# Designed miniproteins, single chains, continued (3): the designs that were tried, part 85

Each design is a single chain, and the fold is of that chain. pLDDT is the mean over its residues in the fold that is shown.

## One batch from the design tools (miniprotein)

Design m11126
Fold by ESMFold2-Fast:
Structure m11126 (fold): chain A 55 residues (1-55)
Amino acid sequence: IELPKELQELLARLSKRVSPEEVARLEELAKEMLEKGKSVVEIMEEVVDIFFSSL
């Protein structure tokens, strides 16, 4: 599944701060949310929230 550029950019920025395993988990979550019909904005907000809860 191809992620929108906004989500790809977000994950690229996060990859500088977390492990490759954590980035892979966030990417998989984003893909699942896209398949469920979530908007890009909703997915970005959820990914950011999970990222901060992982710190």
Scores: mean pLDDT 76

Design m11127
Fold by ESMFold2-Fast:
Structure m11127 (fold): chain A 68 residues (1-68)
Amino acid sequence: MSEEELDKEVELALLIIQGTIAEKSGDYKTAAEYYRKAAELAREMGRVDLANEFEKQAKIAEEKYKEK
């Protein structure tokens, strides 16, 4: 794994953690932003299944935020 790949793995993990924390705290707007960023990074890394999962999580969080 190159330095660039390692940096992306670390960033992806941090984005997922931050999104999960925000969602558990009810901050769905922040959760949606982090999940969307995680999906974009996962797609760039070629992790299509993971990217699709976080795109789904981001949409769910956005819907919860926009309900009110």
Scores: mean pLDDT 80

Design m11128
Fold by ESMFold2-Fast:
Order: sequence, then C-alpha cells, then structure tokens
Structure m11128 (fold): chain A 65 residues (1-65)
Amino acid sequence: SDREAAEELLRRLEEVTARIRESGRITPEEAALITAAAIAATAIKDEELRERVLEAVRRALEEAE
C-alpha cells in the first residue's frame, strides 16, 4: 500500500540522514537512495504521505551543507 511504501522510504531516509549528519557529506550511494526516494514519492497518491517523504528528502540534503 502507499502507506507501507511511504513508511519504508521514511525509514531508509532517516538512516541516510543520520549517516550524512555524522560525515557532513553525501556519498554517491546515499545520493542515489535520496534521488530514488524522491522519485518514488511522486508515485504516492496520498498527498500527506507524499509530502512527508519529500520533507525527509529535504532534511537529508540539508544535513550535507
């Protein structure tokens, strides 16, 4: 379901964000995961869930300076 997909994306983005915060930079693998999550979010029909995933993407990017 969209909710399960969104929850999985949010979990992965939280893990990536924590790693970026500690390193201060985004690796190519982390950038690929963030990009894939942003693209997957556009397929989520529920607006609230989509916005939550996109907000998590934004937070991950902000942690890299």
Scores: mean pLDDT 81

Design m11129
Fold by ESMFold2-Fast:
Structure m11129 (fold): chain A 60 residues (1-60)
Amino acid sequence: MEITLSVATDDGPVQRTFSSVEEAEKWAEEYAKYNEKSGGDPGLKLLRRGIDLQVRAALE
């Protein structure tokens, strides 16, 4: 099962594909930490929602 996360930036969408939910969540957490102090909350929330949606799709 593969999880693909996309973040919209001024340079366009940046995509990363992970082989597991755990790996995707670790990346999202690191992304939030890296952008901490700059209000990265929206980014982390969006990434987590993307993971959740893909997990639900796989459940079906």
Scores: mean pLDDT 63

Design m11130
Fold by ESMFold2-Fast:
Structure m11130 (fold): chain A 66 residues (1-66)
Amino acid sequence: SPEEGRKKAEELAKKDPSAGFLAGGGVLYVISRNGGAKADFGSEEEARKWAEELVKKYPNASLGYD
């Protein structure tokens, strides 16, 4: 589910502060050395907002937009 995807993305970001985030088409992708996760928000603005909040918590992470 979208909620499970969000939880997985947050857990990956906590384990790897240098993880990469990519937001596009209402989806957030998280890529880390511990694996990847996908969170579907159904809204581009909601996905971007959450990605921006994640990089504030994990400042060594990189953020991109597709």
Scores: mean pLDDT 72

Design m11131
Fold by ESMFold2-Fast:
Structure m11131 (fold): chain A 57 residues (1-57)
Amino acid sequence: VELSEEEKQKAIELRKKVAPKLVNVTDPEEKNRIIEETGKELGLSKEVVDYVKSLIK
């Protein structure tokens, strides 16, 4: 599913906000949890959160 331009912009902001939180995190499950929690805090859709997860492996 393609993201809208607004969702793509939200994904960029989510990625920027999670980057410093992921510095010492190597476990993929923990990375996904941090991305999900940050996305929820920002009120983002599952599609935006899943897109950011795909960028982080």
Scores: mean pLDDT 78

Design m11134
Fold by ESMFold2-Fast:
Structure m11134 (fold): chain A 59 residues (1-59)
Amino acid sequence: GASAAETLQAAIDAALRVRDQGREAMVRAGAEAAKRSGGTDEENARRAGIAAADMALQL
């Protein structure tokens, strides 16, 4: 599986691609990217999606 840093970066990249669709879409895209990286459960994927969306909105 990917490292925590690689998983978060993938989530941020996914969130940025849907930034124009709003924060909720960014959270969902980030969570899906985190799950695809493997080794992350549903709860941790959701938290990664939230973190990624918040970080992407600051970029």
Scores: mean pLDDT 76

Design m11135
Fold by ESMFold2-Fast:
Structure m11135 (fold): chain A 58 residues (1-58)
Amino acid sequence: MVEEVAERVREIALEQGLSPEDAETLANAAKRAVEMGVDPEGVLEAVRRTAQSLAADA
């Protein structure tokens, strides 16, 4: 479900040490991707990699 993906993305981003603002942005982007027909599992994997990259670079 789209809402579950968005919430999971927010949790992942916050756990990686991103700001609440960045977590919200990633959650909204992931929600839109799933709504457009992107695979939820693929979106979660992409978000994990992106959050790790942003946290390491910040």
Scores: mean pLDDT 77

Design m11136
Fold by ESMFold2-Fast:
Order: structure tokens, then sequence, then C-alpha cells
Structure m11136 (fold): chain A 95 residues (1-95)
């Protein structure tokens, strides 16, 4: 069904990003994209783990903070969502 096709699509995207990271393990964008693929599958803990890896490589990768805020919004953790949104905005404003 449609759910099976969506899962397969995200599983294939995850495999491609992991293969990209085998060639360039310091690619913050690839880790951020992995986090987004896990978020689309509602795998919130894995999404946060990969966003944290992106931020470990590039602490100024403001998009990863915005994506962490989105994870917390999906979990109805509004205070954490606001915290990470503000952190991302603070970094963006200093670019």
Amino acid sequence: GIEYLSKKKYDEAIAEYKKELEKDPNNAEAYNNLGRAYLEQKKYDEALEYYDKALAIDPNYYKAYGNKAKVYLEQNKYEKADEYFKKGQEIYDKL
C-alpha cells in the first residue's frame, strides 16, 4: 500500500545518505538529511541523534536546530521546541 511505498522510499534515501557519509564522514548536510528522513518516519529519537551529529560537525548548522524544534513540536514538547527554534534563529542572525 501507500504506507509501504513511503517507508521503502525513506529507507532507500537513508541508505543513500549513509553511503554518502562513507565517502565524507564530516558532511553535516548528509547527517541533517538522515535526521529528516527519520523524522518523516516518526522515528524521533533517531532523527534527534542525526541532527546532533550534524551539529557536532558544524555547530553553526542552524537548519539542524530548526529541525530539532520540529521534532519536539511533533512530540508536543513545546518548551523544548521554542528553545531549539530560538537557538537556530540566534545562529542564523549571526551569519
Scores: mean pLDDT 84

Design m11137
Fold by ESMFold2-Fast:
Order: C-alpha cells, then sequence, then structure tokens
Structure m11137 (fold): chain A 62 residues (1-62)
C-alpha cells in the first residue's frame, strides 16, 4: 500500500469515526492522515486533515 493509499484510508476512518460520534478516534485518524498526506506531498489534503483534527480536539478539550 502506498503512502497516499494509507493517507486516504486514515482519512476515511476519521470520517467514519466522526459520523459515529467517536470524536477522539476521529482526531487520531485525521492526525495520522495529515502526516501521511504530508509524506505523500499532498499538502492541501494534509492541511485539511490537520485543521479537522485540531477543531475536533478543541471541542474535546484536548
Amino acid sequence: MSLLDRAEEAAAKGEEAERAGDLETAVRHYEKAGILYTLAERYDEAARMAARARELARQLGL
């Protein structure tokens, strides 16, 4: 599996967790996706994942 494939999988898991209301799990997956998108040089996708993780973490008081 490529870095991009792993990033897309992590982002999808983040979206699933967020829809299920498991915001803590969503934050972890979005953080992982952001790192993987950065390594894959997909900086716009990485920035979106990082912003989503930060927003959810703020809501959780993390």
Scores: mean pLDDT 86

Design m11138
Fold by ESMFold2-Fast:
Structure m11138 (fold): chain A 100 residues (1-100)
Amino acid sequence: MAAALAELLRRAAERLRELAEEAEDPELREALRRAAELLERAAEAAAAGDLARARELLREAQEVLLEAARRFGDANPHVLEALATVSFAAMALAIAERAA
C-alpha cells in the first residue's frame, strides 16, 4: 500500500511538471514546479511510511496551488487540473491512513 501511494504521488508530481511546461506565465510555471517538488517529497515520505509528513507536504502543495488560483484565476485550466490532481492524491492518502 505505501508503495502504491508513493507511485501515485510521484505520478501526480510528474503531471504538475507537464502542466508547468505548458504554462505561458513564468510565475504560474514556478508555482506548478514548486507544487510538483512538494509532491515528490510527499512520495518519498509515503515510501518511508511517514504518512504524517506526506500529508503535511500535500497540504503545502495545495496551499501553493490555491494561491496560484487567486492570482491567475479559478478558471485557469492548468490551475484547475493541478488542484484536481492534488485533491485526488489527498483522497488516496486518507484511504492509506485508514488502512494502516
Scores: mean pLDDT 84

Design m11139
Fold by ESMFold2-Fast:
Structure m11139 (fold): chain A 56 residues (1-56)
Amino acid sequence: MELLLNRLNAAADLLKNTNLSVRQIARLVGFDSYSEFSRLFKETYGVSPSEFRKKS
């Protein structure tokens, strides 16, 4: 889904470039569930949002 991928890409940019918590970023990019966000992010980028931030 293009819209979903755009939200995940926005989240990845926020994780790299801001100090916002992962939970705040998930909410900001339109996810009601942190668990759904974390799962979809890991499926897309191969790592959890928290791990992605540590590597970036």
Scores: mean pLDDT 79

Design m11140
Fold by ESMFold2-Fast:
Structure m11140 (fold): chain A 70 residues (1-70)
Amino acid sequence: MEEEVRKRLAELVRDTAIRLGISEEQANELAERVLAGKPLDEVIDEIARLAGVSKETVRAELQRLDAERA
């Protein structure tokens, strides 16, 4: 995967986590996991657990933020 695409995904993950009420510190840790090449689905699962929402809710927020930046 292109490095630029991975950085964009990491930024989306961070912003999504923050919007779902996760702390900036935890959101940064989740973004670092994406940058380290961790599967996006596994990171989404952890965001869902930390925020107390479903994986579907996390995916919807990620897609919404990605669309807003397109």
Scores: mean pLDDT 81

Design m11141
Fold by ESMFold2-Fast:
Structure m11141 (fold): chain A 59 residues (1-59)
Amino acid sequence: MYELTDEQLEELAELLGIPVETLRELVEKNGGKLSPKELSELTGLPEELVRAVLERLAG
């Protein structure tokens, strides 16, 4: 799981093509962290692609 700032969440939402409100709800539900698996299920994108985006954004 990944911890992201509000700015990083907005950037991630734009990159994945989903509303930032949806990402904020997932973060809140997961105790401040994002799961690649849950994002993959939500977006329909491969988990590996979602993980690569999160790694790039968090690094």
Scores: mean pLDDT 77

Design m11142
Fold by ESMFold2-Fast:
Structure m11142 (fold): chain A 56 residues (1-56)
Amino acid sequence: MKFEENVERIKAAIRELRARGEDLTPKRIAERAGVSVETVREVVAELEARGESLAV
């Protein structure tokens, strides 16, 4: 599903940004993951609603 694909891309982007010590902002995550800022916010909100925190 496209949502699961976006989740994996966003999680990969967060791991890369953390490894580099860069700020975890929706814009940076979106640029790294190749998705829109709106998609990042929607995915983060959905995962938080499921009890999964990304510390963003």
Scores: mean pLDDT 75

Design m11143
Fold by ESMFold2-Fast:
Structure m11143 (fold): chain A 88 residues (1-88)
Amino acid sequence: SERAAEAARAEELARFYAELAERAEAAGADPAIVELLRRAAEALRALAEALAAGDEEAFAEARRRAAEVDAEMAARAEELRAAIERAL
């Protein structure tokens, strides 16, 4: 189903950002960038859970949180890119 596919995609992205945060921390990245990556993982996990549960209210809230984190990541794109390059 569409909702199940979206939930799976969000869960994969959440796992990706969580792993990236761990690698960035191990590489000595700025704690603020590590926290931002962890917040991205948390927001995507909440989105996946809301989609899997079919909870429209939780989905709307999780989507707002994801959009907020996405905007902050965009504002800090240069720092984020540098940290990711060091972690990889």
Scores: mean pLDDT 85

Design m11144
Fold by ESMFold2-Fast:
Structure m11144 (fold): chain A 60 residues (1-60)
Amino acid sequence: GRAEAEAALAAGRAAGSPAGAASAWHDLVKQGLATEEGARRAAASPTGEEALAAAEDGVV
C-alpha cells in the first residue's frame, strides 16, 4: 500500500541512488504491494515524485 511505497521511496533516497530506489520498488512489486508500471516510473524519477503520485492514485 501507500505506507510501503513511502517506506521504499525513503529507503531509496537514503541509499542516494536510483538503483537503490529501483531495487526497493522491485521488491514491493514482487510482494504485490506495487505495480510494475509504478515501480518503473519511480525508478526513472530522481526525486521519486512519480512513485508518490502512483501511491496517491491507489496503484501501490
Scores: mean pLDDT 58

Design m11145
Fold by ESMFold2-Fast:
Structure m11145 (fold): chain A 71 residues (1-71)
Amino acid sequence: MIDEGGIWEAMALMYIGIGNILASRGDNEGAIESYERAVEILEEAAKKFPERREEFEKLKEEAREKKEEIE
């Protein structure tokens, strides 16, 4: 069984995690890029998997907030 929505979520979480690590190290430029990639992935995922849209929108908002915090 392939959970395609879960794969998109995992990719987005990976980029959020990378962004968090880069931000903690003072690499704000790299962190912003990683958060932006997470947002793009989550926007596409929400369109492809409407049943999980609320979950993806919540993660997208989290990634945007983290970006704004270090911008």
Scores: mean pLDDT 82

Design m11146
Fold by ESMFold2-Fast:
Structure m11146 (fold): chain A 109 residues (1-109)
Amino acid sequence: ERKERALDLLVGTVRAVHRFAKNGDAEGVEAVLRATAHELEQLGFPEAAEILRKAIPKVVEAVKNGDYDKAIEIARQASVEAARKIAGEEGHELTQKRVDEAIAEADSG
């Protein structure tokens, strides 16, 4: 239950980062990543939360520089690595697939 909720949060976070980044909203990107990191910590995954927090400055910088695809890729990599800390290799593989599908869907709309 907690692991499934944490993985769902990571997929939703990448969708939100895609939306905010494509709109040049660096503050929105920072807010969603910080909120997700806090919720992961509350769910009992402090190492996963720390992976997201460490990615925040790089994602925000990429958005501010207009490198939106780079911002999305950094958020994707951090989310997939956070998933590994939550549910091991199975969590990594499942989250990578779901995140890649979410990005492809957002790019096609």
Scores: mean pLDDT 87

Design m11147
Fold by ESMFold2-Fast:
Structure m11147 (fold): chain A 111 residues (1-111)
Amino acid sequence: MAAEAAREGARAGTLEAGRRAAEAARRGGPEEAGEAARAAGEVAVELGTSGAASAAAGAAGAAGNSGPEAAREGAEAARRAARAGVGTGSAAAGVSAAGASAQSRLLGGEG
């Protein structure tokens, strides 16, 4: 449904943002900056929420511009946004996922 389309879009956008940020961080700063940007991207991909994806993209961009301190702050901001997104936005996604799982179990349980 609409939530699934939004999650797929957020995932694709975050993957591209993460790749660009990692490359920029490796060129401008230490390897730690690249890892921080990558971790922020992975969190956004795992959650698949628009808020988390936007925060991760911002963190990745900051890493490229300012180096390890900015990468650390950005990664922490992305994690905070991801947690907030799970609490407020995940209710509908959770219900949808639970319904899909129950349906799959019912179909698979019949012999």
Scores: mean pLDDT 47

Design m11148
Fold by ESMFold2-Fast:
Structure m11148 (fold): chain A 73 residues (1-73)
Amino acid sequence: SEEELEREIERALVDMTLGLLVASGKITPEEAEKIREMLDGLSPEQRRAATLALLRKEGPITVEEAEEIIKSI
């Protein structure tokens, strides 16, 4: 279904983003898990905006900074 496909795309985008942030050394795997939980509480539109904002952040990202970015959405 269209709804299932959209959910899979959103999940893949989150997974790809967190994977890139871990691979680039910006966050740890433990931090990625905490950020995933924060993103799960958002609407699809907010999740997309938060994901892009996290990707745009230069340098290392703390869980506190990620939470602040997510709250700004």
Scores: mean pLDDT 81

Design m11149
Fold by ESMFold2-Fast:
Structure m11149 (fold): chain A 62 residues (1-62)
Amino acid sequence: SEKSELLIKMQEIFEELRALTDDPELLARFREKMKQALTASLDEIKKILDEMEAELERVRAA
């Protein structure tokens, strides 16, 4: 399903983040976003995914 595909993409973004940082607060925030996505609508999941991608890009740029 589309929801399953988006959740897999979120997991991939989280794995990339884990490779770049050991910041426990940042990793915990990503885990909470992913947990929220499990019960979210498709539009909400897409918004969470965009936020996660933007944060990952910020970490890469730092």
Scores: mean pLDDT 85

Design m11150
Fold by ESMFold2-Fast:
Structure m11150 (fold): chain A 80 residues (1-80)
Amino acid sequence: SLLEEAEKLVAEIEKIYREMLKQNAPLDKIREVALRLASATLHLMTLLHNDVSPERAEQLLADIKRDYEKAKKILEEVKK
């Protein structure tokens, strides 16, 4: 379901955040991923607690996907 996909993506962003902490990544990069996690979590909370239209639900999922892609890119940059 859309909700299950959203939950999995937020969990993946949290995994990225925890990995960056484990690796002692630069603080500015940790903060950027933390912002992506906060954004994705807010959108997930909206999906969970609000009666949103199907169109709005797809938009919220798209926002979560963008946060995930940004978090992945930051992790890739830290690995270089």
Scores: mean pLDDT 87

Design m11151
Fold by ESMFold2-Fast:
Structure m11151 (fold): chain A 80 residues (1-80)
Amino acid sequence: MSEAMRAITEASVYAIQLAVEAVVEEDPEKREHLLEALDEVNRLIDEAARALAAGDEERALELAEEAIRLAEEALREYKA
């Protein structure tokens, strides 16, 4: 598996974690924040997948790593 494929997979796992937290969250404001983060993470994953399909593994990796960073930041802020 390429580094880009691995990073896209990792970002996808984080997207699932954000979705699960949003589903169980009782606070509408916190839920909205999680859903906004999920939307941006999914957008980056989609762009990374398109870059990988086009043969741009470097761009795909950069986009997937940004998705991971945003997801980690959102989950950290949520737990604070």
Scores: mean pLDDT 86

Design m11152
Fold by ESMFold2-Fast:
Structure m11152 (fold): chain A 77 residues (1-77)
Amino acid sequence: MKPSKKSFEADVLLALASMLLALAKRTGYDPEVIEKALELYREALKLFEEAGDSKGVEQARQMIDEAEKLLEEARKK
């Protein structure tokens, strides 16, 4: 099985978004950094959906939910 280019691109975006979210947690939950991570997670979700990668879609949705919760909390501070 040859991995689709979109699935690979989505994996890269998911990893980058996770690194940004971890950075935000260490830097006092900067809303702009969390929003950037969310943008990357949403792009990864789109690419996984286009690739038909159901496992990737599930992972991206979980990460989006976590990042959205952190963003809401950060904006309340």
Scores: mean pLDDT 81

Design m11153
Fold by ESMFold2-Fast:
Parts: C-alpha cells; structure tokens; sequence
Structure m11153 (fold): chain A 80 residues (1-80)
C-alpha cells in the first residue's frame, strides 16, 4: 500500500539522518542518551502495526531526531 511504502520510506530517512548526525551527537552525553532513545523508538516503530501507535511513535521519533540534530549542531559549532 502507499501508506506502508511511505511508512518504510520515513523510517529509512530517519535512520539515514541519525547515521549522519552520530559522529557529532556521540561527542555529547546528552546526544548519546537521546540517540539511544531514538534508536529504541525506531525499533518499536518498525515492529508496530497499529496505525494510532505508529503515529504516536513517529511523532516521538521526529521529536527525538530534532533534539539529536540540535545537539549535533551545537557540538559541531563548539569545536574549534
């Protein structure tokens, strides 16, 4: 289905973004903690079949990814 394809594509995009952010985020303890939460949320999302739970987990994953991105950017900018 189109919904299932979009669901898988969104997960792949989040995993790709996390992989790119990891080298910066992993230098910060807050980044390490948020990445672990995001990885756990992505795994829960991959195993979820209920549409309402998928929406909730997607929102949580997006919020965590935004936090990881913020931490990665701040870490990158602090490096001289």
Amino acid sequence: SEEEKNFKDNIEQMEFALKRLKPYAEKNPEGVAKMKQLEKTIEELKNETDPEKRKSLFQKAQDLLAEVARIALETREAER
Scores: mean pLDDT 86

Design m11154
Fold by ESMFold2-Fast:
Structure m11154 (fold): chain A 68 residues (1-68)
Amino acid sequence: MTLEELKELFKDQDNPENIKKLAEAFREAFPGIEEEDEVTREFYAQLFLKLIGGDPRLTPKIIEEIKK
């Protein structure tokens, strides 16, 4: 997934499929993140969102999705 594709996902933050795609991209960017504690996962999710120009308020939704 490209950076431009990731930015398109932020246009509809209420779409569950867009949250799933962001969570998949997050797992791809940080292999092994699923094995980390919650604080570490939240830190890297916030960092990921900042790097791609996303809204850090999406952090809880991404964390919930990767826990499933």
Scores: mean pLDDT 72

Design m11156
Fold by ESMFold2-Fast:
Structure m11156 (fold): chain A 57 residues (1-57)
Amino acid sequence: GVTKPAVVAGSANGDPAHVEAIDKLRAKADELAAAGSPLEETRAVLSEVAKELGLKG
C-alpha cells in the first residue's frame, strides 16, 4: 500500500455534497471562461447554478 504521511492542506474537509456543488460551479465557470463569456453573464449563470445546487453565491 501507499501511505502519504504529509498532510495535504486544502479546503477539502467539507460535506461531500458541498464539495460536489463547488466542483460543479467551478466546472461551469471554466466552461463559461472557455466560451469567452463576459463577467456579468458568468456571474448571472453562476448565480442561477448556485441557487439550483442549494448555494446562495
Scores: mean pLDDT 70

Design m11157
Fold by ESMFold2-Fast:
Structure m11157 (fold): chain A 82 residues (1-82)
Amino acid sequence: MKELEEEKKKLEEALKESEKKMKEEGVEVFKKFGAKDPEKLVEEIIEGMRLIIEAVIKIIELREVEKLSGEELLERMRELAL
């Protein structure tokens, strides 16, 4: 269970770092690319990243509930590899 909290914290930190870099570098990159609204583009990308991270966290939480199913799937994959 503690592993879930550590993984979530890692993802939140990665998201924060990506947001900062995207805001600082992304706006300038999109301006160079000739975007009409580079700030809005960056904002939309950040929103997309948040949704993806939120979905990933949800999947990790679901894996904790369905741990046995995940292990069964892994075992089936091993049988197919043989």
Scores: mean pLDDT 69

Design m11158
Fold by ESMFold2-Fast:
Structure m11158 (fold): chain A 63 residues (1-63)
Amino acid sequence: MDKKKLEELGKEAIEAAKKSAEEMKKKLQEMADFAEKAGPEYLKKVQEYTEKAFEVLGEKELE
C-alpha cells in the first residue's frame, strides 16, 4: 500500500534528522522519489514530512 510506504519513509526521514542532516537528506530524497512514482497527491505529504524533519533537525542544532 503506497500510503503506508510513504508514511514509513516519512518516519525514517524524521528519525534520520535526529542523527544528522546528511542522513535526513538521503531519506527525504528516497521519499520524494517514491512519491513522484506513486502520484502527485503524495507530494503534499512529502512536503509535510520534510517540514517535520527540518523542524526536528533545527531543534537539535538550536541547543
Scores: mean pLDDT 76

Design m11159
Fold by ESMFold2-Fast:
Structure m11159 (fold): chain A 86 residues (1-86)
Amino acid sequence: MKLNLSLKGLTPPQLTAYALQAIGLKLEGNDVTITMSGDTLNITIDGLSPEQVAEYIGAALMDKDRGSSVTITKSGDTLNITIDRS
């Protein structure tokens, strides 16, 4: 399964947590791309298990509870998560 994660307006600790999780998955052999576009951090991960996908959904829902706007959509086998705290 593929994940596209777009993070805007998050604090440095929140951005660091998502980036470190993605780096961990890269070390496990997943295809991971991390880029910055303006104030938005974009993370793309391919090869995720259902359990790893559930972990990212859980993290996004926690950020929603903490005041972020969160959108989760699925297109085919790709999950798109957008988090905005601007």
Scores: mean pLDDT 80

Design m11160
Fold by ESMFold2-Fast:
Structure m11160 (fold): chain A 65 residues (1-65)
Amino acid sequence: MKKELEEEVDKAMAELQVAVTLATSENEEAKELARKALEEISKLEDAEEAMKKAKEAVKKVDEIE
């Protein structure tokens, strides 16, 4: 399987995780943080950086809530 396909899946999973956090959060601070993280992830071409950014955003949302 092409490595590029695995990287695309990883990036899509990172975006999905942050998007779900944004959609399900009721806290405005958490929503703003998730929204900014999703925007940053969408600009990243590196799947590893996208995954790290998603994990950091989810942890920060947990800290706010």
Scores: mean pLDDT 74

Design m11161
Fold by ESMFold2-Fast:
Structure m11161 (fold): chain A 100 residues (1-100)
Amino acid sequence: MEELANLSIEELEKKFTELFVKDAEERGLSPVEYAARVLLLTGEMIELENDKSLSPEEKVERLRETARELGFSDELIEAYTVLFAKRLGLSKEEILKLLE
């Protein structure tokens, strides 16, 4: 977890690609089914980024819940959570607190 919080946005995006491929293969998902789940998660991120009523921490937790419901791996959920939190401007300490 601490390792992900130390990565740059570019390094996190690379880690995402690796984790996406691994998760899709391990679950036996078709490329189309996997792409649909990624689009749903991306849509939730956009909605959360534009929701002015939620704190950054609440936005991150809601994204995490949606990713779990969509059946992403724990590794992929953690990487996505860290990336989103960094984009929202959260510090390393705040990100680590969210990840426990």
Scores: mean pLDDT 75

Design m11162
Fold by ESMFold2-Fast:
Structure m11162 (fold): chain A 63 residues (1-63)
Amino acid sequence: MLEKYEKLSKKLVEIQKYAEKNGPLTDEEIDKLAEELSKETGFPKELIRHMLKRINELVEKKK
């Protein structure tokens, strides 16, 4: 569990940096990333999708 959480957190940081550089993620990008990260970490797809939408909100607030 802890190792999978650390992996998820690290990937979310990388995704946030990407979104800060390239603009907020599209709905299609969110769906694809949530599917991939769910398979890699075992966390529910909907939870990861919610986290990715939160990253978009943070990126929009900074710009």
Scores: mean pLDDT 78

